# Ledger of designs, part 58: designed miniproteins, single chains, continued (5)

Each design is a single chain, and the fold is of that chain. pLDDT is the mean over its residues in the fold that is shown.

## One batch from the design tools (miniprotein)

Design m18125
Fold by ESMFold2-Fast:
Structure m18125 (fold): chain A 92 residues (1-92)
Amino acid sequence: GRARLDLTVTRDPAAEITVSLADARDAELRDAVGRILEVLARWHEEHGLFPSGSIEAEDAEAARAVAEELEKRAPEMREGDTLRIEARAAAP
């Protein structure tokens, strides 16, 4: 499975993040994507800029890896930046 975050940093308060889950009833997947959203919300509170883009998630492991990479890169994000993070879980 895969998880991908594509975002653009804007000054637009109407900026939106679209979320697409392979299974919206998977609690672990929802929790992992929730972690990505929490990182973006905290970043917004600290910087006053708005993320716009999409999150696509197929499994919780890949989504958690995206969240961890986002936390590392968030301090470097500036207005007008585009960011793509993609992770894949190992097949069982």
Scores: mean pLDDT 83

Design m18126
Fold by ESMFold2-Fast:
Structure m18126 (fold): chain A 68 residues (1-68)
Amino acid sequence: MEAEIRELDKEYKANLSDEEIKKLAEELSDLTLRRAVIAYKAKTGKSVEEAIEKLKKDKEKGLAEFGK
């Protein structure tokens, strides 16, 4: 849900655009994974698209390297 993603964006101060919020809602249904993507963007400054691609790839291998 977009409202939950907006709350996480406020908490992490990642400054997500409306398009990025919609993309997160579409690509990820898991709240923990949404939080991880938002935190990754806030920390690295990389786009949500890049964070989602990394997370999607890591899901096929296991999430061990995503958080590093």
Scores: mean pLDDT 70

Design m18127
Fold by ESMFold2-Fast:
Structure m18127 (fold): chain A 56 residues (1-56)
Amino acid sequence: SREHELDLIVAMAVRDLRELPPEQRQAFLDRLYESVKRIFGPEEAERVRARVEAAL
């Protein structure tokens, strides 16, 4: 389902971000936001960004 795909995106993004140096994390988040926005739309992109930021 769409919700399951978004949950996996959040989980994988949090995992990957924790492995990145702090100075590279904002660029990763920006690219993630644009990718989710392109595929799922701006509302879902903002939800994913908020969930990822809250988990860090």
Scores: mean pLDDT 88

Design m18128
Fold by ESMFold2-Fast:
Structure m18128 (fold): chain A 72 residues (1-72)
Amino acid sequence: MDKEKTKELVEKMLEKMKNHDYQGFFALWKEIAELVGEENAEQLRNIFLSHYSKKDYEEARKKALEYIEELA
């Protein structure tokens, strides 16, 4: 599994979320699903969405990157 590429896509996904680019956000999520699988991609999406309403983008980044590091 390419963790570095997945981290890069996660950073781009956070940027799309900050800019309210929902189409770009979901396009990047699909690319992540191809790299880590649908189940892991759903967990990452849930991390972002849980923090979006609170505008806690740095906590979302931290949790997403920690999740990726724990992948096999």
Scores: mean pLDDT 77

Design m18129
Fold by ESMFold2-Fast:
Structure m18129 (fold): chain A 68 residues (1-68)
Amino acid sequence: GERLERLVEELKAKLSPENQKALDELVARARKTNTDESVAETLERMLKGSPEEIEDFITFLKENLKEA
């Protein structure tokens, strides 16, 4: 939904170009098995963190969503 896309854009503004691409891939994968609402909730939690925490969360999610 619109809210999810807005949260993705807000997170991208705080991330490196490499992690921006990773975020798009993670969101796409999460949406295959989760609702937009669940994904948006996760992104909202990440957005509350510092930029460093957000980058760490992206790395962590990339490892956990890989080949699920």
Scores: mean pLDDT 73

Design m18130
Fold by ESMFold2-Fast:
Structure m18130 (fold): chain A 66 residues (1-66)
Amino acid sequence: VPEEIRERVEEIAPEAAEPVRAAVESGLAQGDPELAVDAVRHVGSVLGLSEEEIERLVEIVREGLS
């Protein structure tokens, strides 16, 4: 599941792919999918992605975790 999310993110923002994968893996290890989503938003903000790009990454993560 984290690898599938990474591949989808790589198509939109290659530089975010590995950080997002790590954030999802870390959030899932804590047992709360919303921690993964929050971590992904933080990663996108740190990388300087637009609000639209960040929301698309969040959508990909939520779809992958459902």
Scores: mean pLDDT 78

Design m18131
Fold by ESMFold2-Fast:
Structure m18131 (fold): chain A 61 residues (1-61)
Amino acid sequence: MEKTPAELLIEKGLVTPEQLREAARYAKEHGVSLAEALLRLGYVTPEQAEEIKRLMLESAP
């Protein structure tokens, strides 16, 4: 099976599965994007958050 963008983030070493799971819950609870949730939780840098937005297509044109 092909990997999802979320799985690619883990393989690139940008996040761990636990960080991704917590960020997904945070995003749902606070109405923010996954990249924003990861940034707010301190799991990624602002530069990594921009890369995540690109991979997840949440920064729509």
Scores: mean pLDDT 72

Design m18132
Fold by ESMFold2-Fast:
Structure m18132 (fold): chain A 80 residues (1-80)
Amino acid sequence: AEEYYQKGLLLYRLKKYEEAVEYFKKAIEEDPNYSEAYYFLGLALYELGKNEEAIEYLEKALEIDPNHVAAKEKLEELKK
């Protein structure tokens, strides 16, 4: 999970959002409770203009970690 997450994060930083999404999904497949992978998956999907899907994954990140301030703030921004 961590290795796929780190690869996704590197791709996200390079603005390769479609490839980043693929690796964050692989991280989640290995660890379905990986809140940070759901969070960055949501961010990458938002950058790709997939706003509804981004919101869904950000909500999932917050379900797994209710104290994830960044996910909560981004979700409020995207809905309002």
Scores: mean pLDDT 84

Design m18133
Fold by ESMFold2-Fast:
Structure m18133 (fold): chain A 60 residues (1-60)
Amino acid sequence: VEELVKNQREIIAGYKEDPEIFKEAAKRAEELYKKNPSLTAEQLYKEMVEIYKELREKKK
């Protein structure tokens, strides 16, 4: 739970910077979870952050 709170802070910051990219990254991470439900929340957030950074870098 504490780790989720920390990750949520980063997610909110990301949403503020690029809400469009954030939504896309979040959707992709959710899709990954549906295919791999054994993934932990921390792993999912890590994947989402990585996707978000990659997408933002390309769109920059």
Scores: mean pLDDT 69

Design m18134
Fold by ESMFold2-Fast:
Structure m18134 (fold): chain A 53 residues (1-53)
Amino acid sequence: SMKRLEEDYRRFEEARRRALELERRHGPSGLSRDVARENAFWIQGGEMLKADM
């Protein structure tokens, strides 16, 4: 099944994974305040979708 919901979920997963990798690679101080805030949003959003499904 290829649904837009599935694509959206994969996008959230990708954003979350990249955010975590950026923190490990550059460290928290290497990320801008804006990027750190986006990171938290994607992580929370991804978990919400997964928990509901």
Scores: mean pLDDT 62

Design m18135
Fold by ESMFold2-Fast:
Structure m18135 (fold): chain A 89 residues (1-89)
Amino acid sequence: SAVERAREAIELAEEAIEAAKAGDIAKAIGHLLRIIGIKIELELEGETDPLVLKAIELAIKAALLALKGDFEKAKKLLEEARKLVEEAE
């Protein structure tokens, strides 16, 4: 389901944060690209659930913040994304 893919995007963003914290920038970028792939696939399939789409957008922003070293903001965005996914159930 779209909700399950949003959850997968959040998990990938968590992995991107941990990779970036460990200094593995290539791995963090790999996770970010996978999240972007999920967003593109859902948009191509005509997904219109605003909570799902916003949760994935927040996961992308969190991964980007992690690459910039802003781990506290990245974590806060992922907490917001998780709440949106719970609301979309």
Scores: mean pLDDT 88

Design m18136
Fold by ESMFold2-Fast:
Structure m18136 (fold): chain A 65 residues (1-65)
Amino acid sequence: MAAEEAIRRFLAENPDTPERVIRVLRAALAGRRAAGRPAEVTLEQVRAMARAIEANYAVDAAAEA
């Protein structure tokens, strides 16, 4: 599905997703499109990316690199 559609579905399933995570997720997918990568993504890929973003934020918050 299109990146925006996948994000919309992810947010419908995860309405409490922090705004920062949503912003980073959209930026990452926009970067892929700008680099000529397929605009098509799966909902599973969006979920994986969101988990990675949240995990990275948790590491930063814990001051562990």
Scores: mean pLDDT 70

Design m18137
Fold by ESMFold2-Fast:
Parts: structure tokens; sequence; C-alpha cells
Structure m18137 (fold): chain A 72 residues (1-72)
């Protein structure tokens, strides 16, 4: 579920950035928060996805991935 949600959010962010817009998307699945952002920088689109776990002490970073794609 979290992996599928992450993949979906990454693709949506990439599509928005390739359309010439800045993307910032967020999705919550139970105690997990997924944040995906994408923007074009020069001839590349950078997509950053961070997965957080909600805890009583705040947000804990579980994973951070950065992917670079050619700009459309």
Amino acid sequence: MVEDAKKELEQQALDIANAGQFARLEKEVGDIKIVASASQSGDQVRVTTTIYKKTPDGLEVLDTEEKLYPAA
C-alpha cells in the first residue's frame, strides 16, 4: 500500500512538472505520510519523495528518494 501510494504520487508529481508547473503532493496512509515534490531545473526534472511515520514525538523520516528525469 505505502509503496503503491508512493509510486502513484511520484508519477503525478512528474506529470505536473513536465507540464511546466511546480508540484507538491501529499498523501496519508494510516500513520504514514508521503510527500512528493517535482520541479524543472534546466533540462532536468527533479522528483523528491519523502516518507514519514507519524509518532507521538512528531514525524520520523523513514525514507527519502531523489530521481532525475529529462525535461519533456
Scores: mean pLDDT 79

Design m18139
Fold by ESMFold2-Fast:
Structure m18139 (fold): chain A 68 residues (1-68)
Amino acid sequence: MDEMRRKLRELVRKGATALATRNFDEAEKVIKEIERLAEKARKEGDEELARQAEEYARLLRKNLERLK
């Protein structure tokens, strides 16, 4: 549980960095990885983590679209 939350924080940071450096391919990969983490968390019954991951993926994707 803590490991998945730590992974989410790391992915969010990587996504933000990729967007800041205009590495859009990397940002897209990170967003997809966060989306997979959300699905895994939901299957494991961590609804809170799944919701947080979905929200971060949504925000990163919105920022990606605005920067393109």
Scores: mean pLDDT 83

Design m18140
Fold by ESMFold2-Fast:
Structure m18140 (fold): chain A 80 residues (1-80)
Amino acid sequence: SPEEELERLVEETVERAKKLINDGKAQGKSKRELELELSRLFHEADRKVREIAEKTGNEELARRYLVKLGEEIDKLFKEA
């Protein structure tokens, strides 16, 4: 379902972000470099969420998942 696709997309993006932070820290990347890479990752995820929303015609569902993604972004940037 579109809901399951959106949930999976958010979960996969959060997992990728966590790995990016952990791997980047191990590689000696600066906090700024990590924040820029996270920003790019989440902008791409936002685009994919909007594409799914357009296909389903359920803009309220997409808005809810974009809010959830934004909250996870905030948490990860604070940890980066």
Scores: mean pLDDT 80

Design m18141
Fold by ESMFold2-Fast:
Structure m18141 (fold): chain A 111 residues (1-111)
Amino acid sequence: EELKKRIEELKKEVERLNAETDAYSQRLADRFREAAAREGKPVDEAAGGGFSIPASYSKEETIEKLKKLGFNEDFVKALLDYKGSNAIDLEPRTREELEKLFEEAKKKVEE
């Protein structure tokens, strides 16, 4: 039961991180949509929001567009990989690195 309790605590922490990641993903999607609109390409998103790779863009093209908006390449890669990750497998060390990348992205957005 002690191990089960720790697993439940980790699940809650990961759910919190996923919610925060979704909020940042939405901001990235909004900025990406604005940039794509300026370049004459439409950006289609799944109904209900959340960041996804637009049908008109490849993963590599999405990374390049976000880099042009001032986002760090490692942050964009980590964000896309995080969306595909099994939340239960997220280690505390990886969490700290991800939070650091989010802080860097926030600074870039405000600059």
Scores: mean pLDDT 53

Design m18142
Fold by ESMFold2-Fast:
Structure m18142 (fold): chain A 82 residues (1-82)
Amino acid sequence: MKITVEVTAEDGTIVKIEVDLNESVKEAIEKILEKMDLSEELKERLKELGKEFEHLTLEELEKITGLTASEILNRILNLALS
């Protein structure tokens, strides 16, 4: 199931990304990396965070956390920024 999620960059820019809820969180993060002009250091941090969830789909992680796919992806981005 494809949905559009809004992701907020470090500069406050909102980027709309089409993700499939049946794809891995890692695949969704790779789409963020392609659409956003991020530093190489931030890209590496996001890739490492994505590896922790590579065996989980966005739908599965929504069920585990009670968060929406948009909230999950924004939290991952914020963790990489910290």
Scores: mean pLDDT 77

Design m18143
Fold by ESMFold2-Fast:
Order: structure tokens, then C-alpha cells, then sequence
Structure m18143 (fold): chain A 93 residues (1-93)
């Protein structure tokens, strides 16, 4: 159960990183390429989808952090703090 919770925290962290990288790439792509209105709309919809996914993943991360704290999970407190700060940052944008 403790190992599963640690795994869930890492999985949510990896999901947030992947979403952030794709959002950054797509925003860069919009700046660097001459796109049709339809292509711009498609890219913007993808960014909106990724932002919704990122916020949901950040909320899930905070839930698992709360569970870890309640259980007294044997995890590096600095790592847990980093996960919390990352999730809160993602929710603030």
C-alpha cells in the first residue's frame, strides 16, 4: 500500500511533466509557424484539453499528498514538498 501510494505520486508527477512539455511545445509551434485558422483552432483546443488534464492531475497529486501525510508515509519530506509546490503552481496558472 505504501509502495502503491509512492508509485501513484510518481505517476502523477510524470503525467504533469508530460502535459507541461506538450503545452510548451504547442505554444512554441503556434509562434514559429504560419498556420491556417483551422490548424490554429485545432492546436488551441489541444492546449485547452491539456490544461484541463494538467489541473485534474494536479488535484489528484494534492489528494495523494494528503493521503501520504495522513498515513505518515516514509517518503523524503523535500520530495513531498516539491510535488506540492509543483501541483499548486500548475493550479495557479
Amino acid sequence: SDEELKKKLDEKFQEMLRAEFEIAFLNSYLRQHELSPEEVEAVRRRIEELNRKLKQTAEDMLKYIEEAEKKGLDIDPALLRFYRDLAEWALSR
Scores: mean pLDDT 88

Design m18144
Fold by ESMFold2-Fast:
Structure m18144 (fold): chain A 73 residues (1-73)
Amino acid sequence: MAKELGEKAAELVKKAGEALKAGNYEEAEKLAKEAMPYVEELVKLSEDPKTKEEALEALKKVQEAIAEAAKAV
């Protein structure tokens, strides 16, 4: 179960990153919001501190990139 959530979260985060690289900040924000529930469930279900830390770090990087993009426009 946690693995399936991790795969969904990773896919959405990857798509958000691709949207950011394309300069589509609106799409990136939408994808990051869609990823958030999966990352939160993964963090909640993960008993392994490393998996939890990696999920939080990935979400943090996407959120920070979106915030920087928002400041630029």
Scores: mean pLDDT 71

Design m18145
Fold by ESMFold2-Fast:
Structure m18145 (fold): chain A 102 residues (1-102)
Amino acid sequence: GWKKGAELGREGGRLAAEGGTLSAKEGTGEKLLKGTAGAIAGSGGDWLGEHAKTPLQAREGGNSARSGGLSAEEGAATEEARELGREGRRLGYLGYKLGKAA
C-alpha cells in the first residue's frame, strides 16, 4: 500500500541525493547545477518518505525522488552517479504509483 510507497520514495530519495551530490562534486557549470538540484529534490523525497502520514505525502515523496534521480542522472559525470540517479528515479516512480493508488 501507500506505506510501502513512502518506504520506496525514501530509499529512492536517498539514492538520488547521493547521485546528485556526486554529480555536483565532479561536475562544473550545468552538470554542477543539475547535480545540486538532484541532491535537493532527492533529500526532499527522503524526508517526505520518512515522515509520510498520508498517501498524498507518500506520492509527493516519490515524485520528488523521481525528479531528483532524473536531475542527478542528467548531471552525472561518472557511471556511479548515473546509476545512483537512475535507481533513485526508478524507486521514486514506484513510490509515486503506490501513493497515488491509495
Scores: mean pLDDT 86

Design m18146
Fold by ESMFold2-Fast:
Structure m18146 (fold): chain A 71 residues (1-71)
Amino acid sequence: SEEVKKKIEELLKEAEENLKKLEEYLELSRELDERAKETGREAILEGASYGMLGVGYASLAVSNRREAEKL
């Protein structure tokens, strides 16, 4: 049905947005890790925290995709 198709489309769009957030936080984590090698240990903890946020968004994206597959 069109209703199911629309719901799948919305879930996949949400998954894409969550994957984009994952990429943003992983890039920020990588940048801070690189700076930490030259400039300080505090940047390591900040980078790790952004990496963990990225993992959270990856989990959300997987959940969105699985819900779309059930429809």
Scores: mean pLDDT 75

Design m18147
Fold by ESMFold2-Fast:
Structure m18147 (fold): chain A 105 residues (1-105)
Amino acid sequence: STLEEDREELEKLAKEATKLSKEEIEKAIATKSLSDLDPVQQLIAAVKGVADNAVEAAKAGLDKKALEEMKEAIELMLEVVKGKNEELEKLLEEALEAIDKALEL
């Protein structure tokens, strides 16, 4: 299914992301233009965007289904990353906390 294909692609990108240094993760987060980032770095920037903006997006009218789908994607990435990359694990946990707060609104 399309959802299964998306899941497999996300798992692959998360596995590649575990190889990044702390400095590479920090650079991806700090980069202002997505066009300057490769797909793995774009994924990290997107996770940071969720951590920073999920609560405000929910207040602005983002529906609970979209938040639940984001949570499933972040949880999948965390399962791949956990114990392999401390900096990325921390970022994913921050994104989950932001989604959980957004879902409580």
Scores: mean pLDDT 81

Design m18148
Fold by ESMFold2-Fast:
Structure m18148 (fold): chain A 105 residues (1-105)
Amino acid sequence: MVTQSPSSITVKEGETATFNVTTDAEKVLSVSWYKQKEGKEKELLIYNTSKLAEGVDSRISGSGSGNNFSLTIKNVKKEDSATYYVKVKTEDGWFESNGTKLTVE
């Protein structure tokens, strides 16, 4: 099971947004983080747990180990309002979270 909580977060522009995920998987190999805006395709932000994808804003970072992982967005902008998803790679395959909706006010 992959638990991403909370299901929604509201932050003010200029603040830091942090997304946390926990999993009960016996061994996590890596996580990838994705952003999806309404009416758009999912965009890769982070791969191999902490590696920034090409063209992604350096305000975004990924971290974590074991069964606990996080995505951090610093100096949040209104354009960061979207749903954020994690995909967890284990020995048994890939598992996707139900996502967290970020609203920037």
Scores: mean pLDDT 83

Design m18149
Fold by ESMFold2-Fast:
Structure m18149 (fold): chain A 65 residues (1-65)
Amino acid sequence: MSDLERGKLYYVKGLEALSQGKLEEAIELFEKSVEAFERAVKAGDERAKPGLEAAKKELEKLKQQ
């Protein structure tokens, strides 16, 4: 599985955790999504940039309680 695919997988799982009210699990999954997308960008996969931005925005929303 590529870092881009891993980033997308964690992002979707983070959204699922939020829908179930599992806030701490959702935060951890979005952090893993950010890490995976950052690795993809560093490896030259610029297509990961939109996913990285989306995952960062979800984390910002969750931290602004």
Scores: mean pLDDT 84

Design m18150
Fold by ESMFold2-Fast:
Structure m18150 (fold): chain A 56 residues (1-56)
Amino acid sequence: SRDLLIRVAEHDMGLSAAEIEELLRDPSDANLRRVAERHGVSVASLRSLIEALRAA
């Protein structure tokens, strides 16, 4: 399910697999905000994605 969640995030949010792995390694507010601003998504959406990936 982790690989499927990564593909959905790439498609819906425009995130690269490398960016997702970076956020999993360092889910700091600064990194979440930077990625959120770059892709036009909310920090809350990124936090939900990270929690889902950790649960998978």
Scores: mean pLDDT 81

Design m18151
Fold by ESMFold2-Fast:
Structure m18151 (fold): chain A 88 residues (1-88)
Amino acid sequence: LLDRLVRPNPLLRELLEKTGITEETVTLREVLSAIYLYILDENLIDPEDPNVVDVSDSLLGELLGVDSFDLNDIDGIIEAILKHSELV
């Protein structure tokens, strides 16, 4: 699954561009890596619980449709990526 190519929608593309990804199509692995880089660069990890990411009022929060999520919920993150992209 992680090696599948996807074409991001405009919202996901905006996030990817902030991490330096400008290609029209990218692998799910590259998108997942970019999301984790975005989390680290924007300092979104909850200082009280390192397993919780606070995405309220962030571009990632808009993309996931939540105010917070579990950093270890890789399946949930992949589902959100697929909702905001087209499989190639």
Scores: mean pLDDT 79

Design m18152
Fold by ESMFold2-Fast:
Structure m18152 (fold): chain A 86 residues (1-86)
Amino acid sequence: KLEEAKKLYEKGKKLFEEGRLEEAVEQFKEAYKLFAEIDPTSVLTIESLNNLAKALLRLGKIDEAQKYFDEAVEISRARVRASLAA
């Protein structure tokens, strides 16, 4: 569950730093999927989307990167709205 998602995320970060961008994208996508299943509005879900988008941007996949950045912004706004409602 959460530990598996964190391991995938950490592996993705290491691959990104090593310049292994396509492999980093795969790990971040898997981490995002698991984090979203656990808590779709968590900080880890947002961070996985932002790092996924950064890796895609470095691969020149601009439109795909923009989609994930926009999704991260929407989730961040949902978190703020939930805090204000409580």
Scores: mean pLDDT 82

Design m18153
Fold by ESMFold2-Fast:
Structure m18153 (fold): chain A 92 residues (1-92)
Amino acid sequence: MSLREKAKELADKISKAKNPEEIVKYTLELIRLLQELMDQGKIDEAIEVARYALDKIAEGLKKSKNFDVQLALGVAAIAVATLLRVAERLKK
């Protein structure tokens, strides 16, 4: 399985997670994979995955009614959006 495929699976897990601990765990793993893609010079793949993850986090936020889950998803969105901006600057 490619790093890109594994990262997209983590984004799906974040969207479906029911507790903040799972969201934090999957978000940290996703951040590590995004960093690995950037370190390997796979900037376009990192951008694709980060955009996919932001869409999935937005889906999770719309479905969740639990404050702690929403807070964890919000933190995940900020972290992924920050890495997306870094990757976009590296692409230039």
Scores: mean pLDDT 87

Design m18154
Fold by ESMFold2-Fast:
Structure m18154 (fold): chain A 88 residues (1-88)
Amino acid sequence: MEAEEYLKKGNEYFKQGKLEEAIKYYEKAVELAPDDVEVTSSAYHNLGKVYFEQGDLEKAVEYYKKALEVKPDYSEAVQNLAAVFAKL
C-alpha cells in the first residue's frame, strides 16, 4: 500500500481521537517512504500533535523537531513546537 494512504488513515484516526491507531499509521507511513519529504514531514508533525494531545510533551518536541529536520520551512511545525515549549 502507498505511504500516503497510511498518512491519510492516520489523519482519520487522529480526528476520531483514536490516538494509538493514529500513531501506528503515521509510523507505517514513515517506514514505507522514509525518503519522501512530504510524507515524512507530515507524519512527524502529526506524531508531534498526537503526543501533545496525550500530554507527552518531550515526544511532541522530538517529533516536531524531526519534521523540521526533514522540512526546515514547515511553519506549522515551528508554531506547534513553540506552543509545546510554552506548556513546559
Scores: mean pLDDT 85

Design m18155
Fold by ESMFold2-Fast:
Structure m18155 (fold): chain A 55 residues (1-55)
Amino acid sequence: STARDYLELLLERGLLSEEEAAELRAQLDDPATRSDAVARIHALLAEAGITEPTA
């Protein structure tokens, strides 16, 4: 899955507002902030207890 897919999941789950999501989308589109945005999205997923199932 991409960081975009996880961002949409956080929005769908109500863990992120539309405004916060718009900010993160803008950061993902900017090469200078992309890695920081990805790290933030993963931190939010971990805090919410959303982990990819390891086989």
Scores: mean pLDDT 77

Design m18156
Fold by ESMFold2-Fast:
Formats: structure tokens, sequence, C-alpha cells
Structure m18156 (fold): chain A 55 residues (1-55)
């Protein structure tokens, strides 16, 4: 699904420490996803946003 694609892209960008880009991907995953995927994407988006701010 599109939500899963965005979620996986967010994870990969996070591994590269590209936190602002990762946050945007997780935000899209949360917008398109449902259930557990949506909840996890929302959490990861917040974490990535916080990491980007600390840079």
Amino acid sequence: SEAEKYYNEGLELGRQKKYEEAAKKFEEAARLGSGDLKSEAEIYARIARKEAEEL
C-alpha cells in the first residue's frame, strides 16, 4: 500500500539521519494509513520532527 511505502521510506531516511525528510514521509504514511500503521507513523513523525529540531 501507499502508506506502507511512505512508512518504509521514512524508516530509511531516519537511518540516514535525514530527520526532516523522514518526518514528512511518516506524516504521509499516517495520513494514508489506518490502525497500527497510522499510530506508529504518527509516533515516528513526532520523533523525527524532534530530532530535526535538535540538529
Scores: mean pLDDT 85

Design m18157
Fold by ESMFold2-Fast:
Order: C-alpha cells, then sequence, then structure tokens
Structure m18157 (fold): chain A 80 residues (1-80)
C-alpha cells in the first residue's frame, strides 16, 4: 500500500472519532495502521511514530490493557 504520512494522519483522526464513540476495537485498528505507515515511511525513531504509540497506549489503557499500554509508552519515551 502507499507509504503516505498524510493518510496516516487521517487514520489517527478517524481513530480518535471512533474512540469518542466507544468503538475501541475499530479505533485500535486505525491507530495500528497509522503506526505501520509512519514506521515504514519515516523510520521507527521519528516523532510521529512516538505520537502514534502514545495514541495507541491511551486507547489500550481505556480498554483495561494496562501492561500493553505501558510497553508502548516506554517505546515512545525512547524515541522522544
Amino acid sequence: GPLDPEYADKLIEEGRKLAEEGKYEEALKKYKEALKIYEESLGPDHPLVASALMELARLLEKMGKTEEAEELREKARKIL
């Protein structure tokens, strides 16, 4: 698929809207797709990758997946 950071930005926005509606599994899918695009297009150490990891961590926390959320926050901290 296209490695387009602008498309990844739209996926983050869509994921936020889905999370606001309580559609956590759908939001999770959008954030994971955005993270993959940022990693593949910009590299794993880019600030937008850290940002996407933090969005995923926040959603996982809301879903009660605290350990998974903490792992992603640690990855984001190593980038920032």
Scores: mean pLDDT 85

Design m18158
Fold by ESMFold2-Fast:
Structure m18158 (fold): chain A 81 residues (1-81)
Amino acid sequence: DLEAAVAAAVEAAREAARLAAELGDEELAATLAEGAASLPAEAAAVAAVSKDPAALLEAIRKVREALERQAKRLREELEKK
């Protein structure tokens, strides 16, 4: 389900943005928050012209995994602060 995959990626990006803000990295937090806000529209635009929903779904899964790894690293930095 593309909608569910996009929603999960948005949640991961918002979590990473919140953690970056807590670290005081306002530039990274703003970049991640903007990414979270734009992802649904970008995914919808790609879906409108693509006939391969499986490839788009896999790309969204990889984005979510990358954002989850970034959130984990940011959380580890907060623990050191």
Scores: mean pLDDT 81

Design m18159
Fold by ESMFold2-Fast:
Structure m18159 (fold): chain A 58 residues (1-58)
Amino acid sequence: KLYEAKEDFESDLEKMLNIKKGDILEVLEELDEEYVYAKNLKTGKEGYVPKKYLEEID
């Protein structure tokens, strides 16, 4: 399932996924109401990202 980053999100935590506005993410797992585990298709990196920064596009 594809999502687009609505805003930049950056974290120094290794498990968190850094995203920039307009990046396309594949959500692999929905953990709760606040976080998903996703792959950034532009960077190839995976990690946790807050759902509030994402919009569903697929």
Scores: mean pLDDT 81

Design m18160
Fold by ESMFold2-Fast:
Structure m18160 (fold): chain A 64 residues (1-64)
Amino acid sequence: SMERKNVIRGTAAALKAIGLLLDKELGREVPEEELEEVRRLAEESGYPTISEKALKLAEEAEEL
């Protein structure tokens, strides 16, 4: 179903963002392409809560 696919995309975005945030905390380089992919997955998910959290985590990874 579309709903299930959207939840999966949103969850993937959130998990990806967490991984990038951890990489940044450990002093590892976070490629811009990875941040863009998180934003794309979050936007495509259409699941507001997960999308918003994923975007916030991506912003934190970018700012650090």
Scores: mean pLDDT 70

Design m18161
Fold by ESMFold2-Fast:
Structure m18161 (fold): chain A 80 residues (1-80)
Amino acid sequence: SRVLELIDEAIEAVKNKASDEELSRLIYRIDTEAFFSKDPKERSYLQEIARAIIEGRENKDFDATVKKLEEIKEKYEKDL
């Protein structure tokens, strides 16, 4: 699943305290995948992942951001 690949990449980037520029590039890639997704459910999850990264970057609470991304991942897996 492309959603699972991107959320795992997001979790790893946040855990590694990736730069603001690296996180911005990741957000752009996720938004691009969401825009071209034909599945409204997949699109919604991708948008939620991007929002979590944006909010985490603004608040600089990397631990809370990782927890939020893991919650989104669990929700997506239950929704399959």
Scores: mean pLDDT 86

